# Designed miniproteins, single chains, continued (4), part 33

Each design is a single chain, and the fold is of that chain. pLDDT is the mean over its residues in the fold that is shown.

## One batch from the design tools (miniprotein)

Design m13113
Fold by ESMFold2-Fast:
Structure m13113 (fold): chain A 81 residues (1-81)
Amino acid sequence: SEDEIAEQIYKEAKEKMEEIKKEAIENPSITLEEFEQRVKEVAFEALLKLEEKLSEQKVRETMKKLGEYAKELIEEVKKER
């Protein structure tokens, strides 16, 4: 179903973003700008995958959810540095 495909893409994007967060916290050589750029690249990759497989409405709903997750993740990294 579309819901299962959207959830799988969302989970994979979240897992990639969490790995990027872990790397940014463990490696002080990674700038906040580089971290934010990598997170945005994961979100853009997810958008392309969603657009190929799902309806416009489901893409919009999933990207809104992922965008909110990315904002929270960026804010957490800013506070931990």
Scores: mean pLDDT 86

Design m13114
Fold by ESMFold2-Fast:
Structure m13114 (fold): chain A 64 residues (1-64)
Amino acid sequence: SLEELQKRLAELKKELEKKQKELDEIGKRVKENPDDQEAVAEGQRVLQEILRLAKEIVELEKQL
């Protein structure tokens, strides 16, 4: 149903916002210490999550 798609879309957008904030925080850590390999690896993982969420959002928006 349209309502179920809209609810799912809202949930995904909320998760995307959280992941974007996490990436911003990691980005600040990397800027302060570019040799922080843990921060770089964490940032890469968060970026992959963001890309996955963005793709799912786009696919759901096409169904609206």
Scores: mean pLDDT 87

Design m13115
Fold by ESMFold2-Fast:
Structure m13115 (fold): chain A 82 residues (1-82)
Amino acid sequence: GEERAKKAAEEAYELYKEDKVKGFSVIARFVVEGDEEEVKHFAKYMAKYSKDSKDMTEAAAMFLRRTGHEESAKYLEEALKK
């Protein structure tokens, strides 16, 4: 659950630096395959990268909102405002 979400966020962050398409594919896969609690943990870990990778965090927030994860999307949107 939570550990899987943490590893996915770390993998997305590292891949996104090298290849934005590959990094985003990790985000998209985890959000589609994860349950609601895993996606909430994922959003919390992704928020830690909001200052270092604004583009990635914005892309994640947009995808979460479009896939119906409104609470997780709002969490990342608030992290981006800080």
Scores: mean pLDDT 85

Design m13116
Fold by ESMFold2-Fast:
Structure m13116 (fold): chain A 74 residues (1-74)
Amino acid sequence: SNEEKIREYLEEVLKELEELKEKASPAVAAQIDLYMRILEHEAREMIEQNVPFEEFKETADKFLEEVKKIAEES
C-alpha cells in the first residue's frame, strides 16, 4: 500500500540519517536530529492525508542530500 511504501522508505532514510548523526560533531548532530524529527512529522501527516509515496520520496531525498552535504564538511 501507499502507507507501507512511505513507512518503509522513512525507516531507510532515518537509518542513514542516524548513521551520519553518530559520526557528526555535536552542532551538526543537533541539525541532523531536527531534520529527522521534521521528516517523521511530515511522513505521519502525508500518511493521514493519503499523499502519494512519490511526493514523500522527493521530500525525504531532499532531506538526505542536505544532511550528506552538511556531514561532508562542504
Scores: mean pLDDT 84

Design m13117
Fold by ESMFold2-Fast:
Structure m13117 (fold): chain A 75 residues (1-75)
Amino acid sequence: MVVHYMDEGHSTLSAKTKAKAVRLVLDEGLSYEEVGERLGVSPATVRRIVREYQAWLKEQGVDPSKLKPIEVVEE
């Protein structure tokens, strides 16, 4: 299946919002549903954010389980 969807401004939330989502899931132990409700996004979006954060940590050469906060990108 293919999809032409450029979501730079929609699916990729701001770094601060992604950091909050990751902290709520990994630090507070909230479900994707609860975090989605808190941030006003779907649980699938929360899952995607956490997945992308874990992939980013592997690219940095660090263990996802060792780091809880997401790196905030300054613009």
Scores: mean pLDDT 64

Design m13118
Fold by ESMFold2-Fast:
Structure m13118 (fold): chain A 69 residues (1-69)
Amino acid sequence: VLEEVEKILDKAGASEELKKKVLELVKKYLEAKTELEQLEYESDVLTFLTKNNEIDTGIEILSLLAKAR
């Protein structure tokens, strides 16, 4: 999952800083033990990518995370 997210970000031309932050949030999402924590990190990922004008990339990543759970 993390490797697949990194490939999506690389294909989108994301900076190293952006990749680092998104991968950290994805790791927290996967480690979340409650549905509320999972929803909070999912929201953080989408918000962060939207602020960086990467909404399409954000949707692709969230779709991947939904399939991984």
Scores: mean pLDDT 72

Design m13119
Fold by ESMFold2-Fast:
Structure m13119 (fold): chain A 71 residues (1-71)
Amino acid sequence: KEAIIEEILAAIRALVDTLFARFPADRQPAFRALYAQQMAQLRVYLQSLDEAELQQILAELRAYLARLAER
């Protein structure tokens, strides 16, 4: 269960890091602060879900990331 949660969070982090790189430097500190708060809340939410729901979210997220990587 915890391993799946960490994989979901890692995938979201990779997405957010890509978005941060595209933002103006002056806005990045504000987005990083907001991201830290949202990640803490997201972890609590994910811990409330069943393992089957977590596996579905991870599969959907991975599929989405694969499509984004497709040029």
Scores: mean pLDDT 72

Design m13120
Fold by ESMFold2-Fast:
Structure m13120 (fold): chain A 80 residues (1-80)
Amino acid sequence: SEALIERLAEQLIGLGRQAMTLPPEEAQALFDQLLAEMRAAGAPPAVLEALERFRDAVLAGDRAAMEEAARELARLLVES
């Protein structure tokens, strides 16, 4: 559902904006832990790559790239 993808993207964008307010080391540690947990849970490679792009955009402070990565991650999560 496009509506579900949009809703998840909004939630992920909100989380990305909150993560952007953290010190970079703290944001990186949180994403590294999340990536490790997702790998342990058997998340598909495409989901892990999308999460890594989302992390990289947050750490760079690039809002536009973060929002785009959030939409891609939401789409992959709904379509999985």
Scores: mean pLDDT 87

Design m13121
Fold by ESMFold2-Fast:
Structure m13121 (fold): chain A 79 residues (1-79)
Amino acid sequence: MSEDEVFQKLAEDLLKKYEEGIKEAERLSKNPQFAEEAKKTIERYKKNIKDVEEALKDPRKRSALALKITIDRLNELLS
């Protein structure tokens, strides 16, 4: 039992954005000034990708994913 096709499309868009973020962070990691922060960003995006993939497979995890994304974005704003 899947949610609307809308969630699948949004999840695919989100995965694409995280992959683009990893690619950009990998470029930044080649610069010694940003290497440590870039590596942390890559690890965070990899975890986010895994969470999205799990939510695609299990609808019960979608609410937890939404909460996690909200908390992560708030932490970024407060840092």
Scores: mean pLDDT 74

Design m13122
Fold by ESMFold2-Fast:
Structure m13122 (fold): chain A 61 residues (1-61)
Amino acid sequence: MREEIERLARPYAERYAEKYGVDAEKLVRLTAEMLESMGFPATPEAIEQVARAVASALASS
């Protein structure tokens, strides 16, 4: 469920949102969408990797 992925992703997304200077709520949602669409397991490693990549992309765009 998307809400579960958002809950699991939130601490990682908040950490990287602060580091990259992007909106934390947007990063949570985009990270959750990426994890759902790519069928990634909701593991801490996968979540952190996706959150970091999305934050970097948002900061560079």
Scores: mean pLDDT 78

Design m13123
Fold by ESMFold2-Fast:
Structure m13123 (fold): chain A 90 residues (1-90)
Amino acid sequence: KLDFLKKKAISITKALIAEAEREGLPQEVVDELRKLYKELENATSKEEFIEVLKRILDLVDEIEARYTLSPAMRSLKKQLEIILKELEKL
């Protein structure tokens, strides 16, 4: 279950970066998402993974506050929030 949720979160984060690029978000924002994606891939403990995932969601909240999120990006955000809640239950 843990490995499945981790792989799913990584895949969704990659999709979120692709959508940010397609929508023409500033390069600085895309670069910060890519940095957090690498930290997510490199997280070795459940606790470290949860911490990085929370930081990704915080950055998405900042993007939402400054820019209007597309339906696609809002859907990906919601999927990551659900995964975070499931990880915290483990």
Scores: mean pLDDT 86

Design m13124
Fold by ESMFold2-Fast:
Structure m13124 (fold): chain A 79 residues (1-79)
Amino acid sequence: SEEEKKKKLKETLQKRIDALKAFVERMIAHYRDTNPEAVELLRQALEYLDQAKKNLDDIEKAMEFIDKAIELVRKATEV
């Protein structure tokens, strides 16, 4: 059913958000003493991941927040 598909997507997105958050927190720990610019970008990524988690009832909006977080993680690796 469409509802079962949406439930599966929400569960998948929640797991992805939790995994990305853990990854970003590890990156912050790695960069905290050497790269404050990377840390600032990664902290912004955590804020977007928090917004994604709060918006799981709107799958498209949650995905947009996840994409913004991923872009910030990418930028953090480039500074």
Scores: mean pLDDT 87

Design m13125
Fold by ESMFold2-Fast:
Structure m13125 (fold): chain A 91 residues (1-91)
Amino acid sequence: SPLSEEEKEKILKKEKEEVAKEALKRGIITEEEAKEILEDEEKLIEALARIAELEGYDREKVERYLRLLREALETGDEAAREEARRLAAEF
């Protein structure tokens, strides 16, 4: 059975909190920026890409990958999903 909209929002909020915590722990954002991640998906993507950059990944490619995944999940666009898979293979 699919998750309810309320359940999805709770999961997303928890995931955002975990990303903000990890980015704070790694010293790449401030406490104020961590609060912004909870309310702003672009700030979330930027934080994830910076974490990936610390692990040796290309930040711009990771940002593009995450935006494509978000688009695919929100719209069901198979072209966006396929482009995300292609980018992931380049990492």
Scores: mean pLDDT 76

Design m13126
Fold by ESMFold2-Fast:
Structure m13126 (fold): chain A 83 residues (1-83)
Amino acid sequence: MTLAEAAEAIAKELGLPKEVVENLLQALLPVDLSTPLDEAVQYALKNQRLSPEVRKMLQSILNAKSDEEKLKKLVELLSTLLK
């Protein structure tokens, strides 16, 4: 799953425009939208100053066993950041 594919799925779940979700994901995970999600998350964990809560949620995404679980965790993360 690419970051662009994740953005589309999240936009549906949160009822947001895809462009808004893409901008949020690139702010959190500053890589190309064509990047695989796990690589984007690993990059952010190494190169971004993140709160402990955000770091734990990103680690949870890497540890998830399926793309569906990864998307679910990423939706939870973005929902938390938007509130």
Scores: mean pLDDT 79

Design m13127
Fold by ESMFold2-Fast:
Structure m13127 (fold): chain A 77 residues (1-77)
Amino acid sequence: MSGEEALAAARAAVEAGQAALKAGRYEEAREAGERAVAHGLQALDEDPAKGIGATLAGIGIAIEANLKLGTTEPVKR
């Protein structure tokens, strides 16, 4: 089922993102975090609690990776 597959994919992406962060592979971690968010949101209709959990974990991974990469501009003047 697509929602169940999305939840499994979100969990796999979270694990991959955490492993990439520990290895210093920040670009790979950012991509994994973004995938975890996308799949977590797709899983919300199947399992809202786990879908939200995976989405939040993915956001955290993506934010940390982006900060390490310097891809987010702090201010535009």
Scores: mean pLDDT 78

Design m13128
Fold by ESMFold2-Fast:
Structure m13128 (fold): chain A 95 residues (1-95)
Amino acid sequence: MDEVVREIAFELSRLINEHDVKSLEELKKVLREEGRELLARLVEHIQRKDWEGAAESARRYAREKGLPGSEEIGEEDARRLAEVIETILDGQASK
C-alpha cells in the first residue's frame, strides 16, 4: 500500500475509532466538523463510487501534507482505500 494511501487510512481509522463512527455518512460529518474538508470530499467520492474524484482528493491531500508519490495516486488506490475504510467501519458496526 502506497505511503499516501497508508497515511490517509491511518488518519481516518483514528477518527473512526475516536468518534465511534459506523458509516461513511457519519465519517463525512465528523470530518466536516473537524474542518477536514479534503478528507470529507474524499469520503463523499468514495460513497458515490467516484474513484476518479476520490483519487484527485487523495492527491490534493497528499500535496498539502507534503507526502511523496502524490502524483501516482490513481483509481485503483482509491478503491483500496475505500476497501480499508469499509473494513474498519464494518468492524465498528459488528460490536
Scores: mean pLDDT 79

Design m13129
Fold by ESMFold2-Fast:
Structure m13129 (fold): chain A 94 residues (1-94)
Amino acid sequence: SMAALEAAAEELRRAVLAALKAADAKDVEGLREAGERIVEAAARLAAHGTLEADIELGVARVALASALTAAKREGDEESARILQETLDRIAAIE
């Protein structure tokens, strides 16, 4: 349903923002929790198979890839690993 798609998109956006904040704060536990929420929301969103879902997933991937680049530049290996694993898990469901 459209309501379920919108709910999944909103949760994905919130989870991505939580991941970005956790990565910036070097909060590894918060980043792991946000990563799980991202994958769950992404899977629900992808199940709709719509252009709107594809756009939302694309926006999430770009944001996470930027955070990964920043973590690698800062030498934050643990955050980089979690961000890469999250991106790989999203790619596996698309």
Scores: mean pLDDT 89

Design m13130
Fold by ESMFold2-Fast:
Structure m13130 (fold): chain A 74 residues (1-74)
Amino acid sequence: KVEELLEKTKVKKVSGEPLKGPEAVIDDGTGEVFGKKDVVKFYKSKNIPIDASEVVVKSISENQLEELKEFYKK
């Protein structure tokens, strides 16, 4: 569920420190954190291949965040 995903990815971003270890991605607009494994899986299900490293480097857009929530609502 979306609620469980958000709970699992409540890891805060750390300024000046690289995001390694925590399976998480930070939303650019809201600062929400999501598991990068789940984000990669979501994009793969839509035939859009991305790497986990790309998710860590880039934030997820609000539109993509909405689709991720829809994916886990099911």
Scores: mean pLDDT 48

Design m13131
Fold by ESMFold2-Fast:
Structure m13131 (fold): chain A 61 residues (1-61)
Amino acid sequence: MPSEEELIETLRKKYPSLPEEEIRELARKFMDARKGKLSSAEIAALFDRMSAAQARALALQ
């Protein structure tokens, strides 16, 4: 299982246009989802944010 630090590094490489704060928030929420601490609505919001982040990264590249 990747550590939070490894996940943050992966997100930086995948979404270089995202601000550092947003990358850290996504990594933390992803870790919480893996631990079963997020509701179905929160998991859906996380996926929506990841999709938006990818679209933003592509638009700025």
Scores: mean pLDDT 69

Design m13132
Fold by ESMFold2-Fast:
Structure m13132 (fold): chain A 57 residues (1-57)
Amino acid sequence: SKEEIEKNVKVMEEELKKWEERVSASLDAKQQEWFAKRVEEMKKKIREQKEKLLEEK
């Protein structure tokens, strides 16, 4: 179901945000820059994957 996929993706995004905040608090400035860039890449992939899954169904 498209609705189930959207709901699951939203939960994943919320969990990712919580995880990002916790990890960032433990990192120095240089590590935070690297980590933020990686998190943005993950968010982009999640968005692309969501679109692909919705098209396949």
Scores: mean pLDDT 78

Design m13133
Fold by ESMFold2-Fast:
Structure m13133 (fold): chain A 96 residues (1-96)
Amino acid sequence: MIEEIEKLIKKLEELLKQTTNPELKKIIQEAIDIAKELLEIAKNPQKSDIPKVIGLILRLIGLELDLEKIDDPLAPEVIKIIEELIKLGLELLDSI
């Protein structure tokens, strides 16, 4: 899980460098910030973190909906990464 989240953060950082679309940059940066929060929880998950993890998953779902409105060839790749982060967030909840 930790290595998988770190790999997805790296992919998002690479996509952030490739895009010139300011709206897509904002979404990628927010996804990176959310992924970093998931990573910190994944290092030492506590039962008290459950509401925060749920909130982070809901924020990722919101970003997917926003990405559907963006006309950028990189948007589908960002959506796939966000879907994988949602999956990892749900797996993190199951491990708590």
Scores: mean pLDDT 89

Design m13134
Fold by ESMFold2-Fast:
Parts: structure tokens; C-alpha cells; sequence
Structure m13134 (fold): chain A 94 residues (1-94)
């Protein structure tokens, strides 16, 4: 089920946040990011479109200050994260 894949992705991103706050080395962060990317690839485009619409309704369009601030914060914490880029697309980033 897609719901299970989204839940797994959420758990991986939560773990990534914990590792960042703990000051763990980049190698450990990259391992969790790779797992998150693999899970994200299994989520259909239609689900990302729905999440994007929901995120825009909650946070505003990609040009809103809130959406920009959220994207910048996530990128600053997790450099080079394709999985986080996909999560940000769900939040209305193009």
C-alpha cells in the first residue's frame, strides 16, 4: 500500500533529522538518504500530485514566504538529499 510507503519514508526522514541533530558523520546521513530515495521512487506520481495540492492548501504556493523558508531549512539540514527534494515537491515546490 502507498500509505505504508509514505509512512516508511516519514520514518526515514525523522531518523535523518535525529542524526543531523546528533552531529553524526555525513556517511551515516548518506546511508539513510539512499534508503529514503529508494522508497520515494516507489511512490506513484499521482500520490505526489495529491500531496503537492494538499501542501499548497496548507502552506501556500511555492512562492510564499512560508514555503520558501521551509525548503531552505530542509536543504540546509540535508545537503544533496533527492528524497527531501521530492518531499519539498509535495509541499508545492517545482
Amino acid sequence: MIEEKLKELGKLLDELGRLIKAGEPLEKLEEVLEKAREVAKEIPQSVWDELRAAAIAKVGPPTSERAIGLRQAVVAETLGADALAEVLRAAGEE
Scores: mean pLDDT 64

Design m13135
Fold by ESMFold2-Fast:
Structure m13135 (fold): chain A 91 residues (1-91)
Amino acid sequence: MSLLEKAKEYLEKAQEKINEADRAVRAGDYETARKLIDEAEKLVDKASKYFDEALEKGEVTPEEARDLALKIVAIRVQIVGIRWQVERGLP
């Protein structure tokens, strides 16, 4: 797999963990939601690392770089939002 493909794979895994965490929050299972969000953060950090390596090696077009950067930001915003809900005990 290319570095870009690895970055995309880890973003997909992070989104799956976010979706699971959102379901856990809605069920009132804040302990499970916290664990899932911590896992999602590790996955997006790994995706970001592979993306940075792809950029450094010139393996990404400007359009691909912009699209992936926006997806990374969107996932990080979702993590912050769910973490905020968990810390406050909000559904």
Scores: mean pLDDT 87

Design m13136
Fold by ESMFold2-Fast:
Structure m13136 (fold): chain A 74 residues (1-74)
Amino acid sequence: MTKEEQYKEGMIQTLQGLADTASSLTPSVSSQVNALRDQGIKDIKAAKSVEEANKLGQEYADKIMALTQQGLAA
């Protein structure tokens, strides 16, 4: 396994952990959070560079956090 592949796996695990936490805190948005997690994992795996994977990971994390805040405010 390359260092790039190991890095992507670490990012995927971080995104999975974030989605699990968000789903536990806001069950009302869990289906949307899980959909973002699944798409994020797919996009990170398909990323052509570590920089692209970083950008995608941050974008999906931000979207999950926004949904979590919305769920908590409801």
Scores: mean pLDDT 83

Design m13137
Fold by ESMFold2-Fast:
Structure m13137 (fold): chain A 72 residues (1-72)
Amino acid sequence: DVKEIADKLQELLAKVFELMENWPREVLEELRSLSGGEFLKALKEEAKRRGDEELVKLVDEIEKLIKELEKL
């Protein structure tokens, strides 16, 4: 069900932005310039650099849900 996947993506993205709220503005601006897979890749790399294991897991879950949507 596309709606269930979309709702889950929205929940995960909300958690991602909550964890990012204290990141430097320069990092946030750079991420905003990216789209799709480049955004997720850069986000995961920055999360790993910061030692934010929770954010890394959230990005992995988002990537899995996007793959499920692409299969539909």
Scores: mean pLDDT 79

Design m13138
Fold by ESMFold2-Fast:
Structure m13138 (fold): chain A 68 residues (1-68)
Amino acid sequence: SMADVVARLEAELREMADDLLAAGEPREHVVAVVDAALEGAVRDGLITPEQAQAIRDRLLAHIDRLAA
């Protein structure tokens, strides 16, 4: 289902963000990677722009907590 695709993509991007932050990657670079992946998923029709924005908001809140 679309909900399963959204949940899996969010989990994969969260793991990627955690790995990049643990490697010392700057917040700006981590956010750019997340944004590129979400843009690609919308372009490929895997998720809607609204779903991408919701994932982005949750991931950025997570990144900001870890990078502070």
Scores: mean pLDDT 86

Design m13139
Fold by ESMFold2-Fast:
Structure m13139 (fold): chain A 72 residues (1-72)
Amino acid sequence: SSAEQQKKQLQLQWTKEMMRLMAETQDRIIEARRTISDPEQLKKEIDKIVEEHHKRVEELNAQLQKQLAEIE
């Protein structure tokens, strides 16, 4: 059905955004490890990156659930 196709499309878009977010987060961690020589500062920066990642994941999940709920 059209509704089933819309749901599948939303799931696919969510998956693509999630993969993009994961790649972005990994690149940020790699860059932090390359540029920050102080272990304490590096830990703080990685902790910040990971916290921001978790918030973005929650936002993507909330958006998907909202969009799915709006489909018949």
Scores: mean pLDDT 88

Design m13140
Fold by ESMFold2-Fast:
Structure m13140 (fold): chain A 78 residues (1-78)
Amino acid sequence: SEIEKIEKELEELRKRLEELTREIAEVERELEAARDTDPERARELLRRLMDLGVEEVDLAVQITVLKKELEKLKKELE
């Protein structure tokens, strides 16, 4: 079923987004701790946050597109 394939892909993407959100929160805490004591470490962590932020946006877009496709398919069956 096409619906089952999209639901499985959405579940996988949501799990990645949740993991990514946790990693972002962890890096943000590390950045706060490093900001006043280790400016080089703070710069590395800021670069990491920027990279993670791009990945988060890409995942959010993919989830949104697949959600809309899933809604269309489900309405065709209902």
Scores: mean pLDDT 85

Design m13141
Fold by ESMFold2-Fast:
Structure m13141 (fold): chain A 89 residues (1-89)
Amino acid sequence: MEELRERARALVEELAAAEPDEAAIAERVAEAEGLLDDEEFLRFLAEEVAKVEEARVLTLLRRYSPELLRAVIEKQIEIGVELLEEAVS
């Protein structure tokens, strides 16, 4: 799963860059859209998004891939619910 984590990190690094490279983002987004059914990839992607300026990254994801944005938000909600259940146990 090392490759999936590196794919997630590379996409988020491009999205979080001070001067985003639109062509590089489009290419990485296309790769990530091919992994929308991969739960492990989506978990890595959600974790990497949480480490950066989330609002900016999510805004760029909405622009390049609304489907990928939806998958990331849904996975972040799942992780948040898991953490909440752990905290109240």
Scores: mean pLDDT 78

Design m13142
Fold by ESMFold2-Fast:
Structure m13142 (fold): chain A 82 residues (1-82)
Amino acid sequence: AMEELRRRLLEEIDEIMELAENNKKNVIVLTAAAIALIGIRLDAERLGFPEVVRRADEAIEKLLKMIKDLQKEGGEMGPRAP
């Protein structure tokens, strides 16, 4: 019965990562994706799906790297205030 939830969570992780990869330069989208993955991770941990937790952790780490890279670019490329 819980097998469908496990598969659903894995599918959601993949969909979120696809969205993130398509929006690497959009910090709002990347941040929303990271929050969604954290939610999935918490659900997976509560449900006892260690594989999903691991997958979510990997995805979150990748997203955090994308966000950091984008924030560094944004800080360097932002409009110069006087």
Scores: mean pLDDT 79

Design m13143
Fold by ESMFold2-Fast:
Structure m13143 (fold): chain A 74 residues (1-74)
Amino acid sequence: SSAAERARQAALEEQRDRIVKALLDAGASEEEARFTAELILRAYERGEVKDIDQAAAQAAKAVASANEALAKRR
């Protein structure tokens, strides 16, 4: 229904903002955070990601790990 479609759209937009914040907190740039959030949401819509929060946590961990590895190397 139209009401259910609007509610679903609003929930996805709120999830996007939550993912972006998690990635920014992990040290991603604003552009990287927005790009990664879009990838996670698209994968969720395709059924490839079942848990958005878990996917966001894994992406944030990867960002933090990459930043730590770069700092340790230099």
Scores: mean pLDDT 80

Design m13144
Fold by ESMFold2-Fast:
Structure m13144 (fold): chain A 78 residues (1-78)
Amino acid sequence: MISRRTTSLTADSKEKAEKAAKEGEKAAKEVPGVLDVHATVTEQPDGNYLVSITVFAESQEKADEARKKAEEAMKKAL
């Protein structure tokens, strides 16, 4: 069964948010068994930016691994 995981972080600038999205997507795609990765950056009413990475993988284990890699990469970019 295809498994879906999402991780989200908040950035204080658009530039940081876009960098985090790119790094998170790249990290998730490197995990074997990942089928698709979707990254979004959304401006919040408070002026911050929500960065969300959604991973689709062949198994729950691979989806969890890719989510963790994406989250770690985003945290390093922020």
Scores: mean pLDDT 85

Design m13145
Fold by ESMFold2-Fast:
Parts: sequence; C-alpha cells; structure tokens
Structure m13145 (fold): chain A 65 residues (1-65)
Amino acid sequence: GKASAEAALKDAQAAGLSLEDTGRQVRDAAARTGNGGAIALAAASQDLGMPEATARQIVEAAANA
C-alpha cells in the first residue's frame, strides 16, 4: 500500500538508486501489501513533495519492473 511504497521510495532516494532500481524496490514493497503499486507510488511521491515529472518516471519504472 501507500505507506510501504513511501518507505521504499525514501530508502531508494537515501541510497541514491537509479529510476529503474527505485521502481523495482517500490513495486516489490507495494506488492507485499496488495495490487495498488503504481497508485500507491503516485500518492507517496506527491506526499513526499517529488516533482511531477520525476514521479511519473518512477511510476513508469515500477510498472516495467
């Protein structure tokens, strides 16, 4: 869900991961809590104040992971 996606996104950003690696981590974390990975990631990105363009790129990477 959203909380798992937010935590994974924060961890990926702290580790300096690529968009592809960030997408994989967030998708894995979201999958553990249900089928809302892309939606949960989009909501988490907004709550974390990420630029819309960056959030879209990470959502796309998560969809392809």
Scores: mean pLDDT 67

Design m13146
Fold by ESMFold2-Fast:
Structure m13146 (fold): chain A 56 residues (1-56)
Amino acid sequence: GPALEAAIAAARAGDLAAAKAGAYDLSQMGEISPEAARRAIAARTPEEALAALEAG
C-alpha cells in the first residue's frame, strides 16, 4: 500500500530515519510482518532497511 511504498522510497533515497519511522507505523497497522518490521527498525544502513521492507 502507499505507506509501504513511501517507506521503501525513503530507504532508496538514503533516508534511514524516515524508513525506520515508516516501518514502525506499518507494524502498528499490521501492514508488514513483525519480523520485517523488527529488522527494518534495527537497521543501521538504508540498504538494510530497504532489504527488510522489501522482504515484509
Scores: mean pLDDT 86

Design m13147
Fold by ESMFold2-Fast:
Structure m13147 (fold): chain A 86 residues (1-86)
Amino acid sequence: KKIDEEIKKLLEQAAERIGNILREAGVPDETIERIVEAVKAGDISRAVNILIENRDKITPEQLAELGRILDELVRKLTELNAKKKK
């Protein structure tokens, strides 16, 4: 309930931040859409794989920021999932 809504909110916020960085990097809209949908679905591994496939379009600075966003997201999701099981 409340935890599920918080998870959804975190996924949507992370997807928006990632999408904005990728648009600034000049990544094609269709590729951005695939990554954003993967993040919103909680499929972080899929999102990371698509980012790696397109790393030549992304600066090292942008990749570092994307990695930070994904790391924070995974940490928060792990904490919320632990609370949901208790």
Scores: mean pLDDT 80

Design m13148
Fold by ESMFold2-Fast:
Structure m13148 (fold): chain A 95 residues (1-95)
Amino acid sequence: DEMAEQARKILEAAKNKDVAELKKLEEELGKLAAQGNQTAADLGALTRGLLNTDDPSSQQVLVNNIKMLLAELTKDAALAAQLQEQHQQMAEEAA
């Protein structure tokens, strides 16, 4: 699925702090969003968030949101369960 592949590319670029790749992906997602693709609009907004956020905790929240969207797109129940556990751990660490 094209949107699942875009989500994976964003996650890899974020992991590598590849700002140039994130900007390229945001531009491609913007083109798809202009064609009426709501998933591309949602991914583009999250990618822009990653580009505009220097705070590691905020970046981790955005990365988890992209992973949740990837789980929905792929219907990956195991990934969804893993993300639920990560969300719980982040909430406990923030408390």
Scores: mean pLDDT 77

